# Designed miniproteins, single chains, continued (5): the designs that were tried, part 70

Each design is a single chain, and the fold is of that chain. pLDDT is the mean over its residues in the fold that is shown.

## One batch from the design tools (miniprotein)

Design m18573
Fold by ESMFold2-Fast:
Structure m18573 (fold): chain A 93 residues (1-93)
Amino acid sequence: MEAIDYLVEGKEALKKKKYEEAVEYYEKAIELSKDDKLLQTKALINLGNALAELKKYEEAIEYYEKAVELAKEVGPGLEDLAKKNLEKIKKEK
């Protein structure tokens, strides 16, 4: 399975509220997307979202912060999305 396939499977797992499976798929997407900053940034944001659903807020914050940093090299849309998710999760703690 390629990095994009794991990203898609992770999103499907999230829709089905299978958050632990979504985390595993997104971790694989990140591992396989080292040279694809766009896909890696999307996977980092989605991993943060899945961790937040599992109430693992500190881990979710860590991955959103990594997504914000990487998104600076990708584009403002993903940077803004990652920052918005980071601010939202900090208020839920």
Scores: mean pLDDT 84

Design m18574
Fold by ESMFold2-Fast:
Structure m18574 (fold): chain A 73 residues (1-73)
Amino acid sequence: MLTPEQRRLRAAFEQLKAAVESDPSLTPEQKEAAIARLDEAYERMLELLDAGKSREEVIQEFTREVSRILDEL
């Protein structure tokens, strides 16, 4: 069972993946690269939660990482 923090991160991650997949301006290669980066970021955020980082710190870090990935597309 996921914690509330893990569920919130998962929901944000799934919404971002869906947005990337549905973006007609992105090439298949850009979509693949962005999704791979998002998958890596999501796994790192789960590890930080397990290591005892606060929810606020993890969400803030995830938000910054996601913004960077999307800006690089």
Scores: mean pLDDT 76

Design m18575
Fold by ESMFold2-Fast:
Structure m18575 (fold): chain A 90 residues (1-90)
Amino acid sequence: SELEEAVREVSENVEEAREYWTALAEAWRAEAERLGAEEAVRLAEEVRRLMEKALEAAEKGDLESAKEYFEKADEVAKEAARLIHEARAA
C-alpha cells in the first residue's frame, strides 16, 4: 500500500511528530474530561484525527492536503483551548 511505502521512506521526524501530537491531544482530552467539558473532549479528539490525516498526507508527499488538515486542526484546537479555559474559570 502507499501508506506502507511512505512509512518506509519517511524520516523518523514524522513518527516523532505523530507521537508528540497524540500525547498532547490525549492530555487535553483528559483535562477536559476532568473539568466536565464534554464539548472540549470531542474537539480534542477531532484535533487528534485531523493531525493524523495531516501527517498521513505529509508522508505521501501531499503537502496541499497536509496544510489543509493542519489549518483545520489549528482552528479546532483553538476552540478546544477556549472551552477548557472557560471551564477552568467556572
Scores: mean pLDDT 74

Design m18576
Fold by ESMFold2-Fast:
Structure m18576 (fold): chain A 65 residues (1-65)
Amino acid sequence: MSERAKVELESAEKVLKMGETMEKQGDLELAKKYYQQAALLAERVAREDPEAREKALELAEKAKK
């Protein structure tokens, strides 16, 4: 996995966690924005790095739920 893909996946995971925190607090508007950002980052990593694809798609699926 490239260093870029690793950094992007870490960023996507952080954004996903922020979305989960906002949803738990009842801020559904912010949660939706964070989930959308996490999904977009993860999908980009899946396209750019085949070694990161499986993990990136798992993050995108979590962000979609």
Scores: mean pLDDT 79

Design m18577
Fold by ESMFold2-Fast:
Structure m18577 (fold): chain A 80 residues (1-80)
Amino acid sequence: SLRDEAERLLEEIDRLLRQAQAALDAGNLEEARRLLEELERRLERLRELAAKLPPEERIRVEAHIGVAEIHLSVLRKELE
């Protein structure tokens, strides 16, 4: 279902955020950049999917997207 795909993408996004943070903490800047690029692709897919969800589920997913985008922005700033 669309809801199950959205939940899977949210789990993948959370995993990628943790891995990118760990890569930064370890000084692996190239790995961190690659992980953030993957994260951006997953976020784009999740946004497309969220538009197709019922309003109740869409609001919840969009809130999680917003939080992940803030984390992504902070991590990207650390790489500049």
Scores: mean pLDDT 88

Design m18578
Fold by ESMFold2-Fast:
Structure m18578 (fold): chain A 75 residues (1-75)
Amino acid sequence: SRLERLYEEIRELEEKALEAYKAGRYEEAAELAARGYELGAELAELLGDPEAAERFRRLAERIPSVFPEKVKAAE
């Protein structure tokens, strides 16, 4: 189902984001994390949790702006 596919994609993105972050690939980690939160918002909407969906959307928007310092430091 769409729900199962979203769950699997989110889990895969979480693993990839954490691995990228541990490897010092901060820009890649930020992009993967943001994408994961966007899918998390879709999942929350499908589950009927609009509050969680809004929180996930805010996290997705903020992640790229929170990482500029680390990305610049890692270059």
Scores: mean pLDDT 76

Design m18579
Fold by ESMFold2-Fast:
Structure m18579 (fold): chain A 64 residues (1-64)
Amino acid sequence: SAAAEGALAAAREALARKDAATAGVALHGSQILLETSTDPAARALAEEARRLAEEALRKAGVSF
């Protein structure tokens, strides 16, 4: 899904730039997708986006 691909792209960008704000947006978007989407492919992308966004936040020094 375009939304799931967007969340993954945002998470990758956040990790590359160590951008906590973008990582937070990507994390929130991935969580909404995991709660609302029934598409297995979209859920897989959202799970990867969540993982990368969490890593980006850790590297930026944010606890969660």
Scores: mean pLDDT 81

Design m18580
Fold by ESMFold2-Fast:
Structure m18580 (fold): chain A 90 residues (1-90)
Amino acid sequence: NSQTRQNAQRAIQLVQQARTMMQNHNGDVTQTIQTLTQAGQLGNQVDQDVGVQVGTGGDYVAQGVNDTSYFDQGINYVQNAIRGLQQIYQ
């Protein structure tokens, strides 16, 4: 299904964008969460587990406001989501 492939590719791009934003701990946490939310919605349309991983990453980024170690944990969840999406259509 070409639409499923397109959704997977868009989700991968958004997750990679969010990963880059999270690696800059001084970045806008709100924008990072918004990007992860969009990626999660697309990922969930392709694979439900990917949507869950992205959502968990977003929750960890939100906690990063008080403890920057949570950003690193969020990055790991986002990287797992990228790998899952790549296994589907790459």
Scores: mean pLDDT 72

Design m18581
Fold by ESMFold2-Fast:
Structure m18581 (fold): chain A 82 residues (1-82)
Amino acid sequence: MAEVRVEVKSNVPLDEHTRRLLEEVQRALAERNPLPPGTVTIEIPEDATPEAVRAFLEAVLHALRGDIDKAEEYYRKAKELL
């Protein structure tokens, strides 16, 4: 079975909600493009807030699910919080 993992590199503390979103992103990514197996690394800027990280992950999740309108909304929110 091919595996795609998502890792976050950040100096910002990750709460339970953010970790759950990361797991959902990994699952959505595996459903959309299961090959090739590998690791997707998301690097968070040092000045990012936890709220910005959550909004960014929500944007990625919605984009992977094909909900472009919600993805754009969350991406805009993430940019405003950076």
Scores: mean pLDDT 65

Design m18582
Fold by ESMFold2-Fast:
Structure m18582 (fold): chain A 70 residues (1-70)
Amino acid sequence: MEKAREYLEKGKKALEEGDYEEAAKYLAKAIVEAQKAGDVETAVEAGKLLSQLPDKEKAKAAVVKEASKS
C-alpha cells in the first residue's frame, strides 16, 4: 500500500539533491506502482516530474552548470 507514494517521495528528494539518475529511477518506479494500485494522481505527478528529468534535462542542466562556471 502506498508504495507508489513512497517512490514518488524518494524521487522528489533526489530531485532536491540534484541526483537526476536516482530521481529518474524512483519516479519510474512510482509510475509503475501507481498504475498497479490504480493511483492515477501519483502516476500523473511522477510522470510530470520524470518528463522534466530525462536525458535532455540532464544534458541541459550539465550545460548550464558548465556555463555558470565559465
Scores: mean pLDDT 69

Design m18583
Fold by ESMFold2-Fast:
Structure m18583 (fold): chain A 80 residues (1-80)
Amino acid sequence: KEEKEREALKHLQDAYLSLYFKDWERALEHAERAVELAPDSEEVRDFLETMIRLAKYLNAPDEFIQRLEELLERVKKALE
């Protein structure tokens, strides 16, 4: 569990970096992989919330923001 969570956080860091370069496709791929590895992680949830705020600030495409919000909803459900 902890090993998968560490791997998920590395993917989220790569996703965050991709956001700064406006590489939405890579950012989404890394975010999806992180949720796959650790769907019940509070740290993954908090990071996704931060990514969504940054994506909105960067005026990311609506489709990209919607997909991140869908991933966040999946993690929130797993934590309930």
Scores: mean pLDDT 83

Design m18584
Fold by ESMFold2-Fast:
Structure m18584 (fold): chain A 104 residues (1-104)
Amino acid sequence: NADSLLERAKKALEEGNYEEAIKLYEQAIKVDPSNVEAYRGLAEAYEKMGKQADAWYYRGLAYFKEGKLDEAIEAFEKAIQIDPNNKRARTALAFLRLLKYLES
């Protein structure tokens, strides 16, 4: 149940149990890959852990799931600026640039 996972993840996040919150949000995404709230929760958990590049990566995924392509691109660019070796952000950025090229 994705809703139950989200409620448990939010509680873990509020209690400062960031690793548990991440695990629960990842499980929620596995159940429903379109769940924007789970991506936003992952971004918040990573930010509170000081992992800013990962936080921007998950913000980018949240924007992408909302169809906000320009905001998603900007978020992935910020992740790469913080950590140039962030392979996930670089792969996501390349994919979104290809999508914009195909739609233009």
Scores: mean pLDDT 88

Design m18585
Fold by ESMFold2-Fast:
Structure m18585 (fold): chain A 61 residues (1-61)
Amino acid sequence: AQEFLDLAVKGVTALNNGNYEEAIKLFKEALDLGEKSGVLTPEARQFLEEKIKEAEEKLKA
């Protein structure tokens, strides 16, 4: 189940390209998938939550 990591990588790419809305969606999908599959570590959860917050802050700028 590498779909979780694939979504996280796509989210980072979207964030780097300035596609903040897409990045937020991808990170939220990664967080949801990771939680449901039981592979979400505390470190991975924190990383995704921080990236979602970063993208949301940039979207409002």
Scores: mean pLDDT 81

Design m18586
Fold by ESMFold2-Fast:
Structure m18586 (fold): chain A 75 residues (1-75)
Amino acid sequence: NAKRLAADLYLALGNVLLKQGRVDEAVEWYEKAIKLYKEAGEVDPVALRNLATAYELMGDVEKAEKYRKEAEKIE
């Protein structure tokens, strides 16, 4: 699945950027990854949790809580 492979690459890029303290850029790539996961019919709770953490680091508490709750709904 090409969308799943692209999502995995975008997630990995987001993780690298987050470790570098490039939080805004990490968020962009995590959002792209999550969109592709949803389009592929495969939702990764790790991607949602990492996005929530990145939003919390930016002070966007509302978005952080939203994505944390989405991750909690996944088996």
Scores: mean pLDDT 84

Design m18587
Fold by ESMFold2-Fast:
Structure m18587 (fold): chain A 103 residues (1-103)
Amino acid sequence: SEELERQIQGVEEAIKQNPDDAAGWRRLGELYYEQEKYEEAAEYYKKALELEPDDAEAWFNLGLVYYKQEKYEEAIEYLKKALELEPNDEEAKKNLEKLEKEK
């Protein structure tokens, strides 16, 4: 959508001014995921995680990106990393169970 494309452009411009803003990279990953551009979404989530490796939600979202690409082994590893950081995350547990069933 034109609105989503404008949001992406605005975040990309902000990141050019502050490339060390992990939240900006994470938001870019989220917006590309909404566009179903999963390869780009994965790249931006990985960049956010290089800056803040303890962001459990970014690990979880990276797992969902790989799941959408049917890269189930990688999706499982990233969801396990999210669960390692937040052991009581019921959504991460449910997604892991679903992935094991879809193998």
Scores: mean pLDDT 86

Design m18588
Fold by ESMFold2-Fast:
Structure m18588 (fold): chain A 61 residues (1-61)
Amino acid sequence: EQQLVDNMLAFLEANPALRKQAEEARSLPTLEDQRKALFRIAKENPDAVSEAGAALEAARA
């Protein structure tokens, strides 16, 4: 839950175009706010988030 959100946002920080958005999302005080920020990033950048999710699953295996 929180670890997945943290890992996803950390991965998105590696993308220069999304770094500031991901850093701002990670600085939010609650998991709920971080999830909302991640959802917004996903809606605006579906390809980048899809790639991040696939990479995270590959790393988990």
Scores: mean pLDDT 74

Design m18589
Fold by ESMFold2-Fast:
Structure m18589 (fold): chain A 86 residues (1-86)
Amino acid sequence: MTVVLRATGLTPEQIEMIREMAEGLRERGYDVELRIDGDEVTLTVRDAGPEAMMAVLAVAVELELQGYELKSVVEGDTITFDVTAP
């Protein structure tokens, strides 16, 4: 399973939270691509197990609780969490 987080309108602190999560997953041996472009982040985790899925979902839900709009899309073996500033 591939897990993707696409988030826009992020603060530096929120970007750092995602960066720390990405590094933690890499240290555990996951295939993690992180792209940061200003206030936009795209995180891709390939061959994600439940641990990686839950880590990405937890961050997406935390952003939703902070007022962001969260949309989840499942296409084949890929789950995408789109997080957008209101």
Scores: mean pLDDT 86

Design m18590
Fold by ESMFold2-Fast:
Structure m18590 (fold): chain A 58 residues (1-58)
Amino acid sequence: SARDDLAAQMGALLRERLSPEQAAALGARFRARLDAARTRAEIQAVARETVAEAEALA
């Protein structure tokens, strides 16, 4: 699904930039927020917020 594809892409990005522990924790939070999102705008907001959190941790 599009959500599974987005989760896989985000997981790859997080593993490249963060420690394994940080990548796992942030990836799990991203997946939970993604599954709770009901609109495209919410999905985009969750993705943007996750990228910003990753940048702050790196």
Scores: mean pLDDT 86

Design m18591
Fold by ESMFold2-Fast:
Structure m18591 (fold): chain A 100 residues (1-100)
Amino acid sequence: SEVVRELEEILERIREARTDEELLEALRRLGEVMQRARTDEAVEIGLEATEVGLEKARTREVLEAALEVAMLALQKARTLEQINRAIGLILRAIGDLLDL
Protein backbone atom coordinates (compact mmCIF):
# COMPACT_ATOMS: atom_id res chain seq x y z
CA SER A 1 0.00 0.00 0.00
CA GLU A 2 1.27 3.48 -0.93
CA VAL A 3 -0.28 4.90 2.27
CA VAL A 4 1.59 2.34 4.44
CA ARG A 5 4.88 3.13 2.64
CA GLU A 6 4.35 6.90 3.11
CA LEU A 7 3.51 6.40 6.82
CA GLU A 8 6.63 4.25 7.37
CA GLU A 9 8.76 6.98 5.72
CA ILE A 10 7.12 9.63 7.96
CA LEU A 11 7.70 7.48 11.09
CA GLU A 12 11.43 7.39 10.18
CA ARG A 13 11.43 11.19 9.59
CA ILE A 14 9.86 11.67 13.06
CA ARG A 15 12.42 9.30 14.65
CA GLU A 16 15.30 11.12 12.92
CA ALA A 17 14.00 14.67 13.56
CA ARG A 18 16.54 16.74 15.54
CA THR A 19 14.77 20.12 15.41
CA ASP A 20 11.27 21.31 16.31
CA GLU A 21 10.84 22.45 12.67
CA GLU A 22 11.65 18.97 11.29
CA LEU A 23 9.34 17.34 13.84
CA LEU A 24 6.49 19.79 13.14
CA GLU A 25 6.76 19.28 9.34
CA ALA A 26 6.78 15.48 9.76
CA LEU A 27 3.73 15.55 12.09
CA ARG A 28 1.81 17.80 9.67
CA ARG A 29 2.64 15.39 6.84
CA LEU A 30 1.53 12.52 9.11
CA GLY A 31 -1.89 14.20 9.52
CA GLU A 32 -2.26 14.60 5.74
CA VAL A 33 -1.40 10.95 4.99
CA MET A 34 -3.49 9.60 7.92
CA GLN A 35 -6.59 11.07 6.27
CA ARG A 36 -6.14 8.27 3.67
CA ALA A 37 -5.56 5.50 6.25
CA ARG A 38 -8.02 2.63 5.67
CA THR A 39 -6.23 -0.43 7.11
CA ASP A 40 -5.23 -1.67 10.56
CA GLU A 41 -1.56 -1.56 9.48
CA ALA A 42 -1.82 2.12 8.42
CA VAL A 43 -3.54 3.11 11.71
CA GLU A 44 -0.91 1.17 13.75
CA ILE A 45 1.98 3.01 12.03
CA GLY A 46 0.15 6.34 12.47
CA LEU A 47 -0.32 5.69 16.21
CA GLU A 48 3.36 4.71 16.58
CA ALA A 49 4.48 7.86 14.70
CA THR A 50 2.24 10.06 16.87
CA GLU A 51 3.61 8.45 20.07
CA VAL A 52 7.23 9.05 18.98
CA GLY A 53 6.33 12.63 17.99
CA LEU A 54 4.78 13.34 21.41
CA GLU A 55 7.81 11.83 23.19
CA LYS A 56 10.06 14.32 21.33
CA ALA A 57 7.68 17.33 21.49
CA ARG A 58 8.96 20.44 23.28
CA THR A 59 6.84 23.31 21.84
CA ARG A 60 3.16 24.23 21.75
CA GLU A 61 3.07 24.04 17.93
CA VAL A 62 4.48 20.48 17.90
CA LEU A 63 2.13 19.37 20.73
CA GLU A 64 -0.87 20.87 18.90
CA ALA A 65 0.12 19.09 15.66
CA ALA A 66 0.52 15.78 17.56
CA LEU A 67 -2.87 16.32 19.25
CA GLU A 68 -4.55 16.87 15.85
CA VAL A 69 -2.99 13.64 14.50
CA ALA A 70 -3.98 11.70 17.66
CA MET A 71 -7.59 12.90 17.23
CA LEU A 72 -7.52 11.86 13.56
CA ALA A 73 -6.07 8.45 14.56
CA LEU A 74 -9.04 8.02 16.94
CA GLN A 75 -11.44 8.71 14.01
CA LYS A 76 -9.53 6.16 11.86
CA ALA A 77 -9.17 3.53 14.63
CA ARG A 78 -10.50 0.09 13.67
CA THR A 79 -9.97 -1.90 16.89
CA LEU A 80 -10.59 -1.30 20.59
CA GLU A 81 -6.83 -1.44 21.19
CA GLN A 82 -6.31 1.33 18.59
CA ILE A 83 -9.11 3.43 20.17
CA ASN A 84 -7.50 3.06 23.62
CA ARG A 85 -4.04 3.99 22.27
CA ALA A 86 -5.43 7.06 20.45
CA ILE A 87 -7.30 8.24 23.59
CA GLY A 88 -4.08 7.79 25.62
CA LEU A 89 -2.14 9.92 23.12
CA ILE A 90 -4.85 12.64 23.14
CA LEU A 91 -4.77 12.80 26.96
CA ARG A 92 -0.95 12.88 26.97
CA ALA A 93 -0.88 15.74 24.42
CA ILE A 94 -3.47 17.76 26.42
CA GLY A 95 -1.52 17.16 29.65
CA ASP A 96 1.74 18.31 28.03
CA LEU A 97 0.03 21.43 26.58
CA LEU A 98 -1.34 22.36 30.04
CA ASP A 99 2.20 22.07 31.48
CA LEU A 100 3.63 24.68 29.03
Scores: mean pLDDT 90

Design m18592
Fold by ESMFold2-Fast:
Structure m18592 (fold): chain A 79 residues (1-79)
Amino acid sequence: MKEELEKAELEYRRYKAAYENSKLMFQHTQKRAEALKAAGKKEEADELLKRSQTNYDFMKAQYEEAKKRYEELKKKLEE
């Protein structure tokens, strides 16, 4: 149990870092999409944002799953 908790904590930290990085990448892509829209390339900007949003949502889901697993294991040790 303790070993599983330690593993879950490490995975939580790793996915948290990946999620934070994904958030920064998404913000950068939003800036790029704004520039594309200003240049009249609205369709290209919308497609870029959609792909970036999909990646961000995926990373967020991975982080939330890792957090949930860590919290569940921690709760089992405290109960």
Scores: mean pLDDT 83

Design m18593
Fold by ESMFold2-Fast:
Structure m18593 (fold): chain A 57 residues (1-57)
Amino acid sequence: MVEEAKKEAEEKLKEGEDAKEVAAMLERIAQQSTDEAVQRELLDLAAELIKKAKEEE
C-alpha cells in the first residue's frame, strides 16, 4: 500500500499533476488504511512531496 501510493504520487508529479492534489490523494489512501502507523506514514509522504515539488518549481 504505502510503496504503491508513493510510486503513484511520484509519477503524478512527474506528469505535471499539482502537488496539493497528489497530497490529497495520499490522504485519501490513508483513510482507507485501518493502521494508524500506515496513515501517518502516508501523511508524512504527502507533506514531503509538497515541500519537494514546491522547491523544484
Scores: mean pLDDT 74

Design m18594
Fold by ESMFold2-Fast:
Structure m18594 (fold): chain A 62 residues (1-62)
Amino acid sequence: SSAIERVGELLAKQYGEDAGKSAKEQLLKANASDEAAELALEAIETRDPELAAEAAALLGES
């Protein structure tokens, strides 16, 4: 999904290309929903731990 790709892109920008690639691969393997990926993206952009926890909970459903 586009949200998963944006998470990978943002993490690559902050932590390097390998981190972004790894995160994208992990989200795809976990079959992350678009909602979970979008929350993860917002949490990374805003450094919001509550949004990060919400994204993690949605990923746990998958």
Scores: mean pLDDT 71

Design m18595
Fold by ESMFold2-Fast:
Structure m18595 (fold): chain A 61 residues (1-61)
Amino acid sequence: MSKEELIEKGNQLGTLGAILAAQGRLEEAGRYFEEAAKLFEEAGDKKGAENVRKAAKMYGV
């Protein structure tokens, strides 16, 4: 994947994680947040990865 594709995919998975967390589906949300953080890290977007991890913590994941 290109850096742009990794960031786009990370944003999509982060959004899905937030939706699942809002529905109380915390285990599934955690998996999506973890995948999103890994994609941001692979893209070199450290702030994106940190933001996803903070979101996961705020949702109790």
Scores: mean pLDDT 83

Design m18596
Fold by ESMFold2-Fast:
Structure m18596 (fold): chain A 102 residues (1-102)
Amino acid sequence: SLPRVEVRITQEELDALTPEERAARVDKASALIKEYIDRLLKEGKLTPEQAAELKAHVDALRAAGVHPLGLIFDTARRLVEAGVPPEEALKIAQDILDELEA
């Protein structure tokens, strides 16, 4: 399991968003996750196959209408399963959460 992450935006605050605002947060999170996947690929921390699979999974969760926090933390877990250090996966999740609040 991942270490506890301090989040600036709460699930309660996300649940208070309109459907349009929630969709915008999911879209922003998806785009940021894909940018981090591309960075990890360039750094040799993911294979091309792992990067493609992770991006496809992000798209599938987005299409399924998952909660933005659920998308972020599921991606962090899958990054760890793909061999990314837990500390780095956690930092990526925190950076995405910070950008969603901005």
Scores: mean pLDDT 78

Design m18597
Fold by ESMFold2-Fast:
Structure m18597 (fold): chain A 57 residues (1-57)
Amino acid sequence: SAREEALARARELLAAARDQEELNAAGKESTRWAGAVLGDEEGQRLTAEAVVLAGLT
């Protein structure tokens, strides 16, 4: 689904971050991209979920 693809992309972007500045930038880009595909509210929720999942990985 589009949401599953967006979540996978968000996790990839967050996992590639090397420091807090890059992590913040990746989170903003994830929210922007997912928001364009799923809507701003869902994009924000999905990015928050991806941050939690990345921390558990």
Scores: mean pLDDT 77

Design m18598
Fold by ESMFold2-Fast:
Structure m18598 (fold): chain A 62 residues (1-62)
Amino acid sequence: SEEVERLRRESIRLFAESGLYTMSSQSYKLAGDEETAKKYLELSKKYDEEGRRLREKAEALS
């Protein structure tokens, strides 16, 4: 269905953004900015969790 395809595309986008936030977190940690690194890691986890939620919703509707 169109809804399933929309959920799959959005899930992929969220996982990609999560990965970028993980890389940002690692870069700031390496630079010694632990507070900024932690914020990006929290964003990465939030986006990964939402991506998983949408993926599970797409599977339930498939």
Scores: mean pLDDT 89

Design m18599
Fold by ESMFold2-Fast:
Structure m18599 (fold): chain A 60 residues (1-60)
Amino acid sequence: IKEKLLELKKEADEIIEKYENEILQLIEDKAPQSEIDKVKKEMEEKLAEIKKEAEKLEKE
């Protein structure tokens, strides 16, 4: 269970790094806030899925 939690944390960190870089690129390119919000929402949705899986493992 702890090993799976560590794997999920690594996956979350990779997602954060990828989307953070995309958001930074959009900010540098002065993209509309709506574009930045879309990328941020996608990141939050993927992170929420990982968090739910981690919570299930923690309850076991």
Scores: mean pLDDT 79

Design m18601
Fold by ESMFold2-Fast:
Structure m18601 (fold): chain A 74 residues (1-74)
Amino acid sequence: MDKKEAEEILKEVKEKLDRLVEKVKDSKIYPLVKQFAQIAIGSLQKLKDLGDVEKAKEVKKETEDVAKRIEESL
């Protein structure tokens, strides 16, 4: 059960970050946003494999907060 929640979190965050990366693809910040997305997704993949839903929820919240600030800076 725990792995399914972590997998769903990974899927939601990945889709959100993929949209953010696409939105900034022609921007000077594109390489930084792409690197941020890769790090966040990598962390969530590891947490999914460990079944650590609590940490996955924390990483999701932090990632969404950073993504919101990036969108507000555009």
Scores: mean pLDDT 82

Design m18602
Fold by ESMFold2-Fast:
Structure m18602 (fold): chain A 73 residues (1-73)
Amino acid sequence: SMMEQRRQLLLQLARLASEVLKLETEGKDKAEISRIRLEFSDFVMAVDENRDDIAFLQEKIAELEARLAELKG
């Protein structure tokens, strides 16, 4: 169901939020961490505004994963 798909996407989003916190605790530059946290905040707001659009959620989660992978090296 769409509800179950959304639940899985929200769990994935929670995992990505945990990865952002891990990057912060690993001693990355405060300016860089501030930037990614702002980007993550904007993403969370976009997800909230489009909470019932599964395709939008999937696309935005994939975008965030790509950005986090780039930051990890």
Scores: mean pLDDT 71

Design m18603
Fold by ESMFold2-Fast:
Structure m18603 (fold): chain A 65 residues (1-65)
Amino acid sequence: ADEKVLKEIEELAYKGLMAQANGDEEKANEYGEKIQELAKKYKIPDEDVAKAVAEAAAKVDEEIA
């Protein structure tokens, strides 16, 4: 997989999860759409996308604690 694209997906997931935590559904949906667009464009396997999202979720948990 493209390591730079995976990092971009992780960054977008982090921003989307932070927006969701702040009640900004519109921003959260926007970041989710960008993740799906990147995954489709670069043909990223679902398992790699899931891993990047999980890493972002761990960072969000650390930030909001």
Scores: mean pLDDT 80

Design m18604
Fold by ESMFold2-Fast:
Formats: sequence, C-alpha cells, structure tokens
Structure m18604 (fold): chain A 65 residues (1-65)
Amino acid sequence: EVEELVKQAEEILKKLNRDDILKEMRTALENARKNGTPEQVRLEAEVAYAIALIFEAIDKIEKER
C-alpha cells in the first residue's frame, strides 16, 4: 500500500531529524500524484522508503562509532 510506505518513510526520516529529505520526498510524491501514473506514485513511495532505510542504516553505523 502506497500510503503505508509513505507513512513509514516519513516516520523514519522524522526520527532521524532529516526534514530536508522529507521535504524533497513530499515534493516528488506530490509531483507524481499530479503529473504521473499510479505506478509512478508507487515507485516514488518505494524509493522514499528505500532512502529512509539507507539513512536509518547510516545513523546506526555512526552511533556505533
């Protein structure tokens, strides 16, 4: 579900205090919803979630230092 992926990505990015990435993600998703196909919206949500997971992994690595 696209909404669930977006929600999880937003929660992760907010927890990491990455408002810059969150804003960029929201802009990309809004553009896809207005100008793209439903499949493009899904792909943007998947990309947002993947990016959130990457930043979460980086945060964990930095804390282990």
Scores: mean pLDDT 82

Design m18605
Fold by ESMFold2-Fast:
Structure m18605 (fold): chain A 67 residues (1-67)
Amino acid sequence: MDEGERAVLEAEAYLSLARMALSIGDKELAKELLKKARELAEEAAKLGNEEGAKKILKEVEEVEKKL
């Protein structure tokens, strides 16, 4: 797996954890996890996985709207 693919998978993991945190009412934890997911998605874009990064960033924005 290249580094861009790894970064997208890590971002997806943090995004899933953020959604779980939000579902139990932990908005502070959700915000922290979303920040990490966004940082990893931006890293993935810089590493050449712009398509995967755009997908994650869109999902991060949708979850942030629920905060």
Scores: mean pLDDT 83

Design m18607
Fold by ESMFold2-Fast:
Structure m18607 (fold): chain A 68 residues (1-68)
Amino acid sequence: VPEELQKVRKEYEQAKKSNDYEKAIELLDKMIELLRKLRERVPSTQAELDEMIARLKKEKEEFKKKLE
């Protein structure tokens, strides 16, 4: 797993614990972007990575609802 993805994941968990939903959404966008780049490098894992991206997008929408 890329070190950059692990670092962003750690920052995301910290943002969740701090109830910093704006930062959590920003970090989710960064994770989605890193996963999209990973899909381009390893096409055989596209289906699994697409499921991960879909879950992160769903989580982002839930945080957006908390900000309204």
Scores: mean pLDDT 79

Design m18608
Fold by ESMFold2-Fast:
Structure m18608 (fold): chain A 50 residues (1-50)
Amino acid sequence: GGLSEEQKRELEKEIERGVRMLELAVKRSVPGTSEEEREKYRKEIEKLSE
């Protein structure tokens, strides 16, 4: 059998968080990104980890 609807929703949220965290980590690593922007991306990743 497949996942329950609740498990599917939780998995979908987890995947979305992972993709967003990866996107932010890439943006943080781009040459020319300011220290303020890097700190903002770090804080956003930290929030998504909660």
Scores: mean pLDDT 79

Design m18609
Fold by ESMFold2-Fast:
Structure m18609 (fold): chain A 80 residues (1-80)
Amino acid sequence: VTFDQVLDALDRLVTGLLPPEEAAKVHEILDKARELSKTMSLEDVEKYFLEEVDKLENPDIAELVKRAVRLAFKTLREKQ
């Protein structure tokens, strides 16, 4: 499983579960994470993603997305 495939799955999950405005914010974070993955370690990209998600205005949505991000990056670490 590639980094892009896992982020595509996360993007689809976010689109299905979140309101459009919150989903759009997470799409921007996903796009930035893809760019950062070219120069940063997987651990540093996960840290960046979690910090950006923590800035979401709705704390329940932030916590839900943080759980999805942790699961996605766990999958990347275990299946490389």
Scores: mean pLDDT 81

